# Designed miniproteins, single chains, continued (3), part 29

Each design is a single chain, and the fold is of that chain. pLDDT is the mean over its residues in the fold that is shown.

## One batch from the design tools (miniprotein)

Design m8975
Fold by ESMFold2-Fast:
Parts: sequence; structure tokens; C-alpha cells
Structure m8975 (fold): chain A 74 residues (1-74)
Amino acid sequence: SVVDKLISLGLSKADAERLAAALSEEEREYFLETGELRLSSSRLRQLLSEESFKKLVEHEIEQGIKLLEEAVRK
């Protein structure tokens, strides 16, 4: 489920449930298929505790940095 995937990313159960409930049908389907959230950081801040938001942003930043490192080596 969406909640289980969010918990695996480091979110608390309460934050995972809140975020999942706030997602649109399209956002939920996309996340279930890809594991990616199509949400802005500002919206995530509104829905998540500071701790959960920090964990999610750190994960996304790590992925983004790796992609940028790969792109620089053209």
C-alpha cells in the first residue's frame, strides 16, 4: 500500500497515513507504480512532521545529487 511504502522511506505511521490521505488518486497510483512522489517540498512540509519531512528530503537529495554527478560526466 501507499502507507507501507512511505513507512519504508522512513516516515512514521501517522505521517504516512496523513500524507497518503492527502494524495490525489493520480498521485497515489503514480507512487504505487514508481515509488516517486509528485509533490512540492512546500506541500510536503504542510503534511509531514519536521522529522519525517527531513528524512524524505534527505532521500530525494541523495538521489538528485547522484543524477547530477552522472550528468556532469558527459
Scores: mean pLDDT 71

Design m8976
Fold by ESMFold2-Fast:
Structure m8976 (fold): chain A 92 residues (1-92)
Amino acid sequence: SLESGIELFNEKKYLEAIEVFKKILDEDPNHEEAVFYLGRSYEAVGNLDEAEKQYEKVITKFPNSKYRAEAQKRLDDIGVEYLKKAVEKVTA
């Protein structure tokens, strides 16, 4: 359930939380809360590519979601992280 996924996320069991949210989205691909928490769980394990995809889904498919503003902020933060890593590779 969504609640069990969020509980795993709060316990920092991010890989287990990812599996729960993926299962929810297999059954209901329009579950906006599961998309947002899947993004946050991917971000927490450093999978920024998958986190970016989930946050973009929140913004594009659920523009009226209460999670839209936070998804946009996190997506922007991921963009900054990629830019920092690109600069470090050039200066190293």
Scores: mean pLDDT 80

Design m8977
Fold by ESMFold2-Fast:
Structure m8977 (fold): chain A 69 residues (1-69)
Amino acid sequence: TRARHSALLRRVSELTGRSVASLLRHTGLSQVELAEFLLASDADTIAAALALPRAVAERIVELTREHLA
């Protein structure tokens, strides 16, 4: 649901120090598309797409695992 995707993106925003709006602008994706991209992608792909260090992207992958549980 949109609410679940918004919760994931809020946690990613807090982790990265970037607003959700900034993440959407950087990627060109909607909130749903960005959340689904993060759920389907590995750390290297996320790091490249969001211009983040790999270590931060690995933490995002951990958040996506928690979100699916």
Scores: mean pLDDT 80

Design m8978
Fold by ESMFold2-Fast:
Parts: structure tokens; C-alpha cells; sequence
Structure m8978 (fold): chain A 103 residues (1-103)
């Protein structure tokens, strides 16, 4: 149950992040699926509709919670370089929440 609880918390944090990330980009989320398998691989599938009305599906696969943290930190750095401090902050907050679970 402890391991299952950690997987649930990881999925919730990532779902919250991708939902907020889509909102900040002006996208409407139709679905977000987060799967954490027995090997720790995390698959995130986001289906959204952009401001142009185009439906898009994005699939992100990371091999571990540590890679998910690295991905979020990279997204924060990219957002900051583009002057998007709100996206950077949201990504950094998600990375910190995942780090606390990984410890």
C-alpha cells in the first residue's frame, strides 16, 4: 500500500502539472492519463484542444521519478528563458513535490 500510495501521489502531481501547463498555454484539456508501471516507468498522455480548435495528443515517457523531476526542471529553465515565469514556477513546484516523494 505504501508503494501504491507513492505511485498515486506521483500520478496526481503530474496530472495537476500538465493540467495547469495546458491552462497557461490557453489549451482545454479533454483527458490526462498518468500510468506508473511496476518498473517505475511513467507514461503521461495529454489530449487537449488549442486556442485554434486543433485537438492534439502529447505522450511523455520517463523511466523514473528522477527523470520526471529532471524533465520538469528542464521545462522550468526553458520557460524562464522565454520570459514565462508563471510556467517556470509551476514546473519547479511540481519538481519539488516529486522530490519529496522520492526521498
Amino acid sequence: SSEEEKKRQVAEILEEFFREHARLRGETVESIEVEVDANGTIRITVTSVGPDGERRTTVVVVDSIEEAIAMLRALAALARNQGDEETARVAEEAAERLREIAE
Scores: mean pLDDT 87

Design m8979
Fold by ESMFold2-Fast:
Structure m8979 (fold): chain A 90 residues (1-90)
Amino acid sequence: MSDEELAELTRRQAEAAVEFLRANPEFAREHGELLVQRARDLIELGRKLEEAGYLKAAEAAREAARRLALTVAELVPEYAEEAREVAEEA
């Protein structure tokens, strides 16, 4: 997979995830902790991709983390503060 192909895949996956969560807010509330962890994992993936020279994929991973975290902050009051902090790190 090229850097651009990885970036495009990452953006599409982030879009699908955000759409699913907004359509299923109960799922977001039940899995808030896992969703915050997923956003943190995307930040770490971005860092590793950048170190490996996949700059476009790294930026896409950071954008995905930010979008996921902000969606969790919107839908899951219990994790809203933590999710906002994760979005700021991305």
Scores: mean pLDDT 88

Design m8980
Fold by ESMFold2-Fast:
Structure m8980 (fold): chain A 78 residues (1-78)
Amino acid sequence: SMTETQKLLWLMAAESSVFVAEQIVRNGRNLETARKQAEDAIALANELIKEFPDDSRLRERAEEVIRRANEILERVDQ
């Protein structure tokens, strides 16, 4: 089981991945890298929701990561 500190670090990692993907899309280059970052953020966010099913605050933040990442995938994939 993850510690509280590890949980926050992994959540921040997911948020950082989606932020990087958003910056890549804004710059209009390396869209495959943006796709990879967005997919990795979704995978990590889903794993955090699964590991901490009763943490409503984590769920809200993880769901926001998934929402932002899906917007990036829509821009990259059609």
Scores: mean pLDDT 85

Design m8981
Fold by ESMFold2-Fast:
Structure m8981 (fold): chain A 81 residues (1-81)
Amino acid sequence: SLEELIDEILSLKKEEIEKKIEELLNKYSRNEKMKEEDRIKLAMLQAALISKEEGLSEQKMKENILKAVEEVKKAIEEEKK
C-alpha cells in the first residue's frame, strides 16, 4: 500500500534514499517516458530526502510525501488531456 511504502522510505537513511533516486533515474534514457508508478516513487523519495535534510518530524515528512504524490498524479492526468 502507499502507507507501507511511505513508512519504508522514511526508515531509510539519506544516503539510501539518494541511491534509490539514482537507480530509478538510471532505468530511463534521456528522452524515455517514465512509468507512472516510477514517477510517483521518485516524487516520494525526493520529498522524503528534502524533509530529512530539513530535520522535520515524521508526521510532517509523511504530509510532504503525500502532497508530492498528489502533485505528480495531477501532472500525469494533465499530460493525458
Scores: mean pLDDT 84

Design m8982
Fold by ESMFold2-Fast:
Structure m8982 (fold): chain A 86 residues (1-86)
Amino acid sequence: SEKDKLVEEGVKEYKKGLEYFNQGKYEEAIKHFEKAAELFKKAEAYLGASWALGNLSTAYARLGDDKRAEEYGQLAVEYYNKYAAQ
């Protein structure tokens, strides 16, 4: 029940992040993807966390922040591996 509510909120934040990302508003997209990643991590929804972290990586790359892009890309792989191990 509590985890289901966190996943539902995470999906809403993730979709808002995608909306801003598709408009080229990468700074706004990052705020929503960060919120989505936190909510998915708290819910142990590792696939959702991996997707949000992957989109953070891409958004930072679009802003020219290659260091943060690489760090979030590595985290996305780690969370995908957590999901695959379930």
Scores: mean pLDDT 92

Design m8983
Fold by ESMFold2-Fast:
Structure m8983 (fold): chain A 60 residues (1-60)
Amino acid sequence: SMEEEIQKAEDEANKRLRDRVAELRRTYAGKPMDELIEAARQVAREVNEELDKKIEEIKS
């Protein structure tokens, strides 16, 4: 169903966000915390934009 496809898209987006934030914590180890926070905010924006596009594709 459309609801199942949307739930799957949300689950994939949540996993992608967790994985990318974990990678950022490793990449930014020893750097200022504000740089990590800015990078994490950018990743969250990208993941949300990808999720929005995927939901629109499912609805189309």
Scores: mean pLDDT 87

Design m8984
Fold by ESMFold2-Fast:
Structure m8984 (fold): chain A 82 residues (1-82)
Amino acid sequence: AAAEGIRNLVEAARRNIELAKKYIESGDFEKAKEYVEAAKRVAEQLRALAARDPSHGGTAQREADRIIEEADKLLEEAEKKK
């Protein structure tokens, strides 16, 4: 179901964000950036889902926006710690 698809994509994005945080903590900013970009790719998948499913599109769009905001914040943190 679309709701399950959204939950699975959100979980995948959260996993990538947690890995990015771990790599920022260890000083591996290149790896952190790779996982931030992976989370952003999941956000694009959520946007595609939102465009195709009007009944769940609002939820998918909100989750995508949240993922992008958190990913951008982590990227800024990684850049400041270089």
Scores: mean pLDDT 79

Design m8985
Fold by ESMFold2-Fast:
Structure m8985 (fold): chain A 82 residues (1-82)
Amino acid sequence: SAEDRAILAEYEARLRELGEERVEEIIEEIRKKAEERLDEGGEETMRELTLEALERIFGDREEAERALRAMERAAQAERAAA
């Protein structure tokens, strides 16, 4: 949808503003948390970690939740197209 495309464009713009080094730092922090939580069970843990990464990228939980929902819808659309 146009709304989802706009949200994903905001996400991409935010990644550019943070820069590659800061994005890599966020990814590394989330990777370490994922390793610590490997035994807690897959999809819910990964969703929580993705939300935490997005919250660090946007600096706001509401914006992070909007981005996560848009990404989930995009992923579902890609799976349906495959």
Scores: mean pLDDT 77

Design m8986
Fold by ESMFold2-Fast:
Structure m8986 (fold): chain A 58 residues (1-58)
Amino acid sequence: NAEDERIRAAAERQVEAFREMGYDVTDEDLEHIVRTARNGRPGSLEGARAIAAQLAAA
């Protein structure tokens, strides 16, 4: 649905921003972020961002 697509797009933008900052975040990490946000809550983008930040800091 449209909300799932919005979650994915937001997660992709966050991952892209981290990659541009020099962090190494993979497509598998992105899929995990999307799945977590989708299964948790429609508006849980802060959770997805926190996971993306954690992965980028690895």
Scores: mean pLDDT 66

Design m8987
Fold by ESMFold2-Fast:
Structure m8987 (fold): chain A 98 residues (1-98)
Amino acid sequence: SPARAPLTVDQTRARLRALGLRLGGDGALGPEFLDSDNNVVAELDTQTSRIGLAPSAIGASSPADLRPGDILTATINGRAVRIRIVDTRANTAIAYLI
């Protein structure tokens, strides 16, 4: 299936808020989003609309197990969301929300 255009930054931010996440501080990628337990689970790149996800959200033991183009279900604040992997950096998966 041809990938639909990625969500905009505002659409991605709205979806993260709809998952019950709240704004934290500023991380290395961009604004941090916290779950109900006050863990940083996502960061939003406001230039690209990509998100950086903690390994716990993606169910993999390490982001290094993922490959660009992979589509998987992440668990964010107890909610299932579909993501497309774009890149992995250190201990962070970089993805688009679908």
Scores: mean pLDDT 81

Design m8988
Fold by ESMFold2-Fast:
Structure m8988 (fold): chain A 55 residues (1-55)
Amino acid sequence: AGLSDKLTVELLMKRYGKTDPEDITDQDIEDFSRETGADPQVLKERIQRYLEGRK
């Protein structure tokens, strides 16, 4: 059990001062991955699912 897609995006936006989830960079994901121990590929997939779900 990890963070939900929405919670992952919200935490990344808050931590890195982003106002749009599309502005989350690979560097932000990598840094957050090191901080939380989450796989950066899993984080990218969660962000992508969140963005797709907003359509």
Scores: mean pLDDT 77

Design m8989
Fold by ESMFold2-Fast:
Structure m8989 (fold): chain A 66 residues (1-66)
Amino acid sequence: DELKEIMAGLTAEDIADNVPGVNRKLAQQILDHYEETGETDEEGLTSIPGVGRVKANEILQYLSSH
């Protein structure tokens, strides 16, 4: 539930500003995906249009270091 607290406190702008190559629209899609599924693993993130394996790992790295 640490991740749930982190995700609840994050805005699309926070993610877009801190993850290279993630714009506000993609950041919002990541938040929406988490809200819908509760998942932030590589497979879940790569199901989001515009998120490949490399981008998914960059997002996970940010979340793990935040």
Scores: mean pLDDT 74

Design m8990
Fold by ESMFold2-Fast:
Formats: C-alpha cells, structure tokens, sequence
Structure m8990 (fold): chain A 82 residues (1-82)
C-alpha cells in the first residue's frame, strides 16, 4: 500500500542516516520526528539485531556490516511493526 511504502522509505532513510554518521538530533530534524521517536527506533533496531546497547554508535557499527538488501529488509520489518 502507499502507506506501507511511505513507512518503509522513512525507516530506510532513518537507517541510512545512522550509517552516514548523523546524530539523533540531525535525524529527528531530517525525518520531522521527535528525538524520543528516534530513540525508540534505535532501541527496536538494536533489539532486532541482538545488540547489547541501543546507543547510536553501536547501532551504526552494526548497520555498516549489513548489505543494502539486508538494510532494506530491516527497514521493511521495522516499518510494518512500529
């Protein structure tokens, strides 16, 4: 659906911004969401990847190890399961 596609694209952009080295504040501004929303997504992504920490630096290093296909799959999963 258009709503599902928009959610997936938003999550993919979030993951790409993290991988590029953007801060939580910069990501919140670029996605027009609160810093609390970014923090919640970091915790969700960290949990899905089996990480012991939801710190943006730890999530970033994990995301750098993923292929573009794996990143898109992760974005799709997070977008469908907010």
Amino acid sequence: SPQEKAANEKMLKLLRLIREGKSQAEIAEELDVSRGTVSRYLKKVARLLGLPSSDIAAVREALKKLSDEELEELANYVGKNP
Scores: mean pLDDT 83

Design m8991
Fold by ESMFold2-Fast:
Structure m8991 (fold): chain A 82 residues (1-82)
Amino acid sequence: MLSEEEVLEKLQQLEKEIQPLIDKAVETKSKEDYKKTIEKLEQFLNEIEEMEKKASTEKTKEMLQRIRDLVKSMIEKLKEEY
């Protein structure tokens, strides 16, 4: 069963893996770097959706839904730059 700890670890993974990609894309303003960042975010979004299927408590569901909304917002913003 999905724990709150696993959700927090996923959020930490997002920050650790995605932030450097965003920083690079913003620095280079390269369409290729934006594309790579978007692809990584879309992969992360799919992983969050799989975690939502395993979420058993309202709290874990709410946390995952907020993370999903955040990731979708980031994808849309990056697509405007791409």
Scores: mean pLDDT 79

Design m8992
Fold by ESMFold2-Fast:
Structure m8992 (fold): chain A 60 residues (1-60)
Amino acid sequence: MEEEIKRLKEEAIKKGLEMKKQGESVFDIVDTIARMLAPHLSPQEVARAVNEVIEALEKS
């Protein structure tokens, strides 16, 4: 369970970074990441993971 959540967050960060490189808006990045995670995580965990991804993008 924890390992699966970690993998999903890592994939989401990778996807977000690629979208940022392509010049996609923060709204499009957030929507894409939320849609990737929604089938696997609760709404609260999705929101948390999205926030973590956005922080990673801001540091890049």
Scores: mean pLDDT 77

Design m8993
Fold by ESMFold2-Fast:
Structure m8993 (fold): chain A 77 residues (1-77)
Amino acid sequence: SLTLDDFRYFVETASPEEIAALVESLVTDPELAARVRAYILGHELSAEEREALAEAMYLLATGRADEGKALLERLLA
């Protein structure tokens, strides 16, 4: 089973392109997926932003899609 720590490890070790690709695969809304991709590739991610992305990916991957989407929208605000 997928854990939050699996996504934390991923965002700490993966390239920005790999992080963006995984988020795109988990987000069903193509407009939100494109916005998150641009956000990830547009600047260097802080530790806090990486933690938020890890939590959002975990929520999306484990069937908590509304919560994951809400976290991504908050990150992009």
Scores: mean pLDDT 86

Design m8994
Fold by ESMFold2-Fast:
Structure m8994 (fold): chain A 79 residues (1-79)
Amino acid sequence: DDEKKRQEKVEKVREQLRKNPNDQKLIDDILSRIEMYIDMADPFMVEEAEEYARLLLEFGADTKRAEELLRRIREVRER
Protein backbone atom coordinates (compact mmCIF):
# COMPACT_ATOMS: atom_id res chain seq x y z
CA ASP A 1 0.00 0.00 0.00
CA ASP A 2 2.67 2.58 0.92
CA GLU A 3 4.68 1.21 -2.01
CA LYS A 4 1.95 2.63 -4.25
CA LYS A 5 2.54 6.08 -2.77
CA ARG A 6 6.27 5.73 -3.41
CA GLN A 7 5.57 4.56 -6.97
CA GLU A 8 3.30 7.58 -7.52
CA LYS A 9 6.12 9.94 -6.48
CA VAL A 10 8.59 8.06 -8.67
CA GLU A 11 6.18 8.17 -11.62
CA LYS A 12 5.85 11.96 -11.31
CA VAL A 13 9.63 12.34 -11.51
CA ARG A 14 9.77 9.84 -14.39
CA GLU A 15 7.20 11.88 -16.32
CA GLN A 16 9.20 15.08 -15.76
CA LEU A 17 12.36 13.39 -17.06
CA ARG A 18 10.45 11.87 -20.00
CA LYS A 19 9.14 15.31 -21.05
CA ASN A 20 12.52 17.01 -20.61
CA PRO A 21 15.35 14.44 -20.26
CA ASN A 22 18.00 17.19 -20.59
CA ASP A 23 16.61 19.27 -17.71
CA GLN A 24 19.85 19.83 -15.81
CA LYS A 25 18.02 21.56 -12.94
CA LEU A 26 15.75 18.54 -12.48
CA ILE A 27 18.66 16.09 -12.69
CA ASP A 28 20.67 18.10 -10.13
CA ASP A 29 17.65 18.26 -7.81
CA ILE A 30 17.19 14.48 -8.00
CA LEU A 31 20.89 13.90 -7.26
CA SER A 32 20.75 16.26 -4.28
CA ARG A 33 17.69 14.49 -2.91
CA ILE A 34 19.33 11.07 -3.23
CA GLU A 35 22.48 12.29 -1.44
CA MET A 36 20.39 13.81 1.35
CA TYR A 37 18.40 10.60 1.87
CA ILE A 38 21.58 8.52 1.98
CA ASP A 39 23.11 10.90 4.54
CA MET A 40 19.99 10.67 6.71
CA ALA A 41 20.33 6.87 6.62
CA ASP A 42 16.60 6.39 7.19
CA PRO A 43 15.70 3.03 5.60
CA PHE A 44 12.32 4.28 4.39
CA MET A 45 13.81 7.32 2.65
CA VAL A 46 16.74 5.32 1.30
CA GLU A 47 14.31 2.98 -0.49
CA GLU A 48 12.75 5.96 -2.28
CA ALA A 49 16.22 7.33 -3.07
CA GLU A 50 17.07 4.00 -4.72
CA GLU A 51 14.08 4.38 -7.06
CA TYR A 52 15.21 7.90 -8.00
CA ALA A 53 18.75 6.69 -8.74
CA ARG A 54 17.32 3.95 -10.97
CA LEU A 55 15.27 6.58 -12.81
CA LEU A 56 18.45 8.52 -13.57
CA LEU A 57 19.98 5.34 -15.01
CA GLU A 58 16.81 4.65 -17.05
CA PHE A 59 17.00 8.06 -18.75
CA GLY A 60 20.79 8.15 -19.02
CA ALA A 61 20.99 11.16 -16.71
CA ASP A 62 24.38 11.36 -14.95
CA THR A 63 24.64 7.56 -14.86
CA LYS A 64 28.11 7.50 -13.30
CA ARG A 65 26.97 9.37 -10.19
CA ALA A 66 23.71 7.41 -10.08
CA GLU A 67 25.65 4.12 -10.03
CA GLU A 68 27.89 5.39 -7.21
CA LEU A 69 24.81 6.44 -5.23
CA LEU A 70 23.19 3.02 -5.75
CA ARG A 71 26.31 1.38 -4.28
CA ARG A 72 26.08 3.62 -1.19
CA ILE A 73 22.36 2.90 -0.89
CA ARG A 74 23.07 -0.84 -0.93
CA GLU A 75 25.56 -0.49 1.94
CA VAL A 76 23.09 1.54 4.02
CA ARG A 77 20.22 -0.90 3.37
CA GLU A 78 22.29 -4.01 4.12
CA ARG A 79 23.07 -2.50 7.50
Scores: mean pLDDT 79

Design m8995
Fold by ESMFold2-Fast:
Structure m8995 (fold): chain A 77 residues (1-77)
Amino acid sequence: VDEGHSDLVTLPFADENDPEAKIAFNGKPAVEYLKELMKKDPEKAKRLVRAHLAIARTVGSPVGIERAEEALKELEK
C-alpha cells in the first residue's frame, strides 16, 4: 500500500555531498535492494519503481529517471 514516505524521493536527488547517497543512486545498493524485493514481492517492487520514476520526473533528475527505468527493465526480466 502507499505508505512510502520520501524514501524514493531521496534516491533521485540525494545530497551530492553525501558519499553514501551518491553510491545508493549510482547503482549498487539500490539495485541490490530492488533485486531482493523482487524475489520477495515482485508486485511491490514494480509499484515502488513506478513511484520512483514519477518522483524523478517531477524533480527533473536525469540520473533518477535513468535509474528507475533500468530497475523497471530488470524487474520485467
Scores: mean pLDDT 56

Design m8996
Fold by ESMFold2-Fast:
Structure m8996 (fold): chain A 94 residues (1-94)
Amino acid sequence: EKEIPEKSSLSEKPIVGEPIKSGNLYLGPEDSKNTVTIEGKEYLVSDELYELLKKDPGLVGSRLYVLIKSEGKIPFSEIMKLETVEELKELIEK
């Protein structure tokens, strides 16, 4: 029912939904200037998460993807217990 006149406002609305802020990881914090592109969309991420992405872009990037794709439906602790990209993909595809 809500119509948005323009959705290409990456500088103001980088994340589609409300970011998950569960204990160990913060997505979309206002004090962060780091962004990650997932499926052509940019998401604001914490400095800690950005550093982890630089060290292990495959695994950490997949965790971030699942976190965002699930829109908080899958708890972050569930995502963190998985150590392979393939397992993470199964979480969002079922």
Scores: mean pLDDT 58

Design m8997
Fold by ESMFold2-Fast:
Structure m8997 (fold): chain A 62 residues (1-62)
Amino acid sequence: MTVTEVTVDDPIAAAEALAAELRARGLPHRLETRVTPDVSEAGLLVREGRELHAIRLRSPVA
């Protein structure tokens, strides 16, 4: 499994855009989001054949 971490201003919007792209390509994926006043983060798990790719998007808000 490959893990990629990305920091973006709007991780929810970025993750939803990526999930839409994955759906357009017919790639199995799972999207999970977590939002609190101090933290916005999303995780995407993508399966390509026998490989799993985990993508974490985060933007801590103070």
Scores: mean pLDDT 74

Design m8998
Fold by ESMFold2-Fast:
Structure m8998 (fold): chain A 80 residues (1-80)
Amino acid sequence: VITYIDKALEYFKQGKYKEAVYYLSTAVNEILLQLTDPKKRQEVAQIAKDAVNAMQNKDYKSFEKYMEKLKEIAKEIKER
């Protein structure tokens, strides 16, 4: 999961938005498959939506913040 998030950031920096969206979607789907809490699932879905909006605005700083939030959620899943 972390690897997919890192690839999404890398492709965004390269201006390869289609690849960035692919890796973002893959990471989000992998996280959602491991989450049973509906509230946490809604949080992940909202972060994904906000990340896509940041990409549309070419706002790398906001996109990076959303990617870090997804990384923390992925770490919490493993710690469970």
Scores: mean pLDDT 79

Design m8999
Fold by ESMFold2-Fast:
Structure m8999 (fold): chain A 56 residues (1-56)
Amino acid sequence: MEVEIEIEGGVLYVKAEELTLEQISEIAKLAYEKNLKEIVAKNPEVAKMVRQMAEG
């Protein structure tokens, strides 16, 4: 079974039944970081919002 894990700014496709909770969390975090870099590069306005959310 393949499961689509939606992360803010992207989607990750994995076989959830073959992964531990820790592995799923690690993969999701990695995909989130990659998507953030792409979004920031394309939209400097989004970079400003993300920075504000991280500080507040």
Scores: mean pLDDT 59

Design m9000
Fold by ESMFold2-Fast:
Structure m9000 (fold): chain A 58 residues (1-58)
Amino acid sequence: SKETALADARESLATDDRLSEEEKAEVLATLEAALDSKTEEEAVDAAYEVYKKILESK
């Protein structure tokens, strides 16, 4: 479900000390927006691409 995907992402990001709170919010916002128009798998992939770009910029 969308709620489960968002809850899992929030929990995973909460323990990730490599990202700032603003960067975590960006990843979560991407996931939430994507879940409205895409499948759960596609939405998670879209959020992961944002996550990767943030890590690659450090």
Scores: mean pLDDT 81

Design m9001
Fold by ESMFold2-Fast:
Structure m9001 (fold): chain A 74 residues (1-74)
Amino acid sequence: SAMDEAIRQLGREIKAIIDEELAKVKAGEMTEEEGLARIRERVTALARRYLPGQEALVELLTDIAVREFRQELA
């Protein structure tokens, strides 16, 4: 369905954000703290576009992305 494809696309775009900011931190172009702030900002804004009015789900997706980013740096 169009909804299922939108959810898959949101997941792909979140992963791309994580990969982009992770690459910058690993290259020494920004700190881990700056990378975490960028992940929170970008994923929250993206998730709000896909899921307007669903703030609890937006927060959950942002928290998951932050957790994945931290695990990749460990």
Scores: mean pLDDT 88

Design m9002
Fold by ESMFold2-Fast:
Structure m9002 (fold): chain A 70 residues (1-70)
Amino acid sequence: DALDRALQNSTPDVQNMIRQVMQVLDRLGAQLTGITVYSDDHLVIDAVLPSLSPDAFRQRVRAEMAALEA
């Protein structure tokens, strides 16, 4: 719901970042806990995967996002 609103009112750059995060979260089965768009270059996304520690989950997401960027 919050993601849907962000996508509808965001620039293509922000939409692309949000879509990439959604793909990663979907693959991992993670829960989105928050999303805040400050600018095209400043997007904060909070998520958690209950079966994985927060630190390990963050590292996993970072690696997946880097791969998806290519």
Scores: mean pLDDT 70

Design m9003
Fold by ESMFold2-Fast:
Structure m9003 (fold): chain A 79 residues (1-79)
Amino acid sequence: MKVEITGESETEEVAKKFHKEAVKEAEKLGKIVKSKFEGTTSYIEVEGISVSQAVALSIRMVGIALELGAKSVKVKFTE
């Protein structure tokens, strides 16, 4: 399946840290087909990931967002 992860932060510094962790975690599970960082917004698309891996990645990214103090994380799943 394909997973899209969008993180929003109050500062560019927090957004940059979130983007770095998102890329690192996603690279372990599938192929990153799109990676975009603009201002306070981080976006990645990952393909070649299983449903269980996608759920695990989502939980991990929520945890990272909470630890870093990000405003929000949004995850979209596509078959």
Scores: mean pLDDT 83

Design m9004
Fold by ESMFold2-Fast:
Structure m9004 (fold): chain A 70 residues (1-70)
Amino acid sequence: SMEEAREQFKKNIEEEIEKFSKEFDEETVKKIKEVAEEMIKLSEELSPQEVADKFNLKVNEIVDEHLKKK
């Protein structure tokens, strides 16, 4: 079910963010968390494929900026 998938996705993302917070700066982790929340909201109106594409694009942008800064 889409509703169950959404709830599971939220939980998985929060778990991943907690793991990332041990390897990355808190600022970077917060940015990823905000993107995840935005994507979950968009998943109510946009197709799953479009949400996944936006999520990947935003996360890659944050990671790339982090790596380029260092």
Scores: mean pLDDT 72

Design m9005
Fold by ESMFold2-Fast:
Structure m9005 (fold): chain A 87 residues (1-87)
Amino acid sequence: LEESEGFRLIKALVDRSLAILRAALSASPAQAGPLIAEGQALLARALELYNAGWHQIPPEYHAAIEAFLAAAQAEAAALVAEAKAKF
């Protein structure tokens, strides 16, 4: 089965968010703040897209998508905490 276009976009936004947050770990303190903000904004947009479109997603996919988003939120929170610990 092909992934829906919406789910593919959500996954792309999450992947981009986590990549930017990982970049914040190796950035200078002056650069880390803006990167954290950008990463968090992309993750928030992924969550907003899921919430806006969830009625159109078959119920059998809800648990898998929600588990994916929960794991992404946990990883993002850990990356943000690690980046902030450098300040």
Scores: mean pLDDT 78

Design m9006
Fold by ESMFold2-Fast:
Structure m9006 (fold): chain A 78 residues (1-78)
Amino acid sequence: SPEERAALLAHLEALLAGLRAYLASTDLSPEERDILEFAIAGIEAIIAALRAGASLAEVEARMRELQKKLEEMAEKYA
């Protein structure tokens, strides 16, 4: 629905703003910075897809793939 799409966009934009603020204000390890920068880039791509008219199903699939990749990066750095 348009309301569901708008709510998801607002949520993702708020999340992105928070992650960018955290990256700018926090002294992170190189590994933590790498994971956070990857998360930011992934969310930016999802927002761009949503704005370009991607279906909610496609956006959900992209979010699941991003989560999987972030978990793989965290495991690699553990």
Scores: mean pLDDT 86

Design m9007
Fold by ESMFold2-Fast:
Structure m9007 (fold): chain A 81 residues (1-81)
Amino acid sequence: MVTELSPEKEEEYRRLAEEAIRRAEEIVRERGRERGLSEPELVALLTGARLRVIGLEVDAILYGLSVEEFRERLEEEVRAV
């Protein structure tokens, strides 16, 4: 159950994760502009968001999350940035 993912499904998870990271980068840039955040603060926020997204991708692969459930969790992480 947990161990057999099609290459197509793994690729779909990767694409969704990459889109979430791109959106998180946009949010970090906008908040940095609005709040005058320093470069180290922006790097910390983006790194945190990227690690959380990667963790969700790993969970999706290991536990076989549905595409819908994975998308919902990615949206929550993007909103948390």
Scores: mean pLDDT 77

Design m9008
Fold by ESMFold2-Fast:
Structure m9008 (fold): chain A 90 residues (1-90)
Amino acid sequence: AVEAELAELRARMEELARKAEEYLEKNTKENREKAAELARELAELQRRAAELHEGLDTPEAREQAERFRRGAEAAEAAAERLRNGIEPLP
């Protein structure tokens, strides 16, 4: 069901965010590269969550889809900043 897939995506997104934060504690080039890859994976999961919410066709689901799309854009921006040796914005 869509709800079960969304729950799995949320759990996966939380795990990726936690791992990225752990890598950034050391602030090495290698850790920034690892965090950037995790941020890209997070963006992909957020785009998938947006698609699922859009499919539910309710006003609440459309708002959630917009939030996930903005989250994906933020994660992609964070990945680019990390590649450039810049700390990602919150």
Scores: mean pLDDT 81

Design m9009
Fold by ESMFold2-Fast:
Structure m9009 (fold): chain A 77 residues (1-77)
Amino acid sequence: DETMKLMQQAEELVKSLGSVEEALDYIRRKAIELGDDDTARAADSVKDILNTKNTFMESISYRMTVGLMADILDREK
């Protein structure tokens, strides 16, 4: 399943960048390069959620970051 492979690649790339914050910065830069203002704004919103320092929101921020990374990888192929 191509969708499962894309999500796995996204998760591996997020983990390789060392932190959710670094992954969001990567996503934002790539979104700007691709002209994808919606994904760039979404990355900024997830970073704001991460900055609340709430354990519940930390889990949500990780999942949202993986989803945004998958969107970037899908657009680049």
Scores: mean pLDDT 80

Design m9010
Fold by ESMFold2-Fast:
Structure m9010 (fold): chain A 115 residues (1-115)
Amino acid sequence: IVSRLSRKLGISQANASRIVRLLQTVKKLSDEEILELIERSTPFELRLLLIGYLLLLEEAGDTSVEPLLRALAATLPELTDEVLELLRKAIAGDEEARKKVEELYKKVLEERKKR
């Protein structure tokens, strides 16, 4: 699981291990559910879904997710620091940011339709 996530996202095994642990302990996903999520998602979809989840955890008060957000953003050209700030603003209730995030989610849905 950790090695598969690390290879698919281009992040360190340490960061991949932290993500897997969060999915197991906070989101209560089984190893099989995590493996299925990794296998069936594109690298772009998986990064976007994980970033969205980590941003929700940060809003709920889990500051330990900030290094993981930065690590995921660093390996995806379409997901810059500006896009991460946009996602944070959208979660905080900014309507303009929310519209831009909806455009990003439409791209993820189109990627899903290609499979």
Scores: mean pLDDT 64

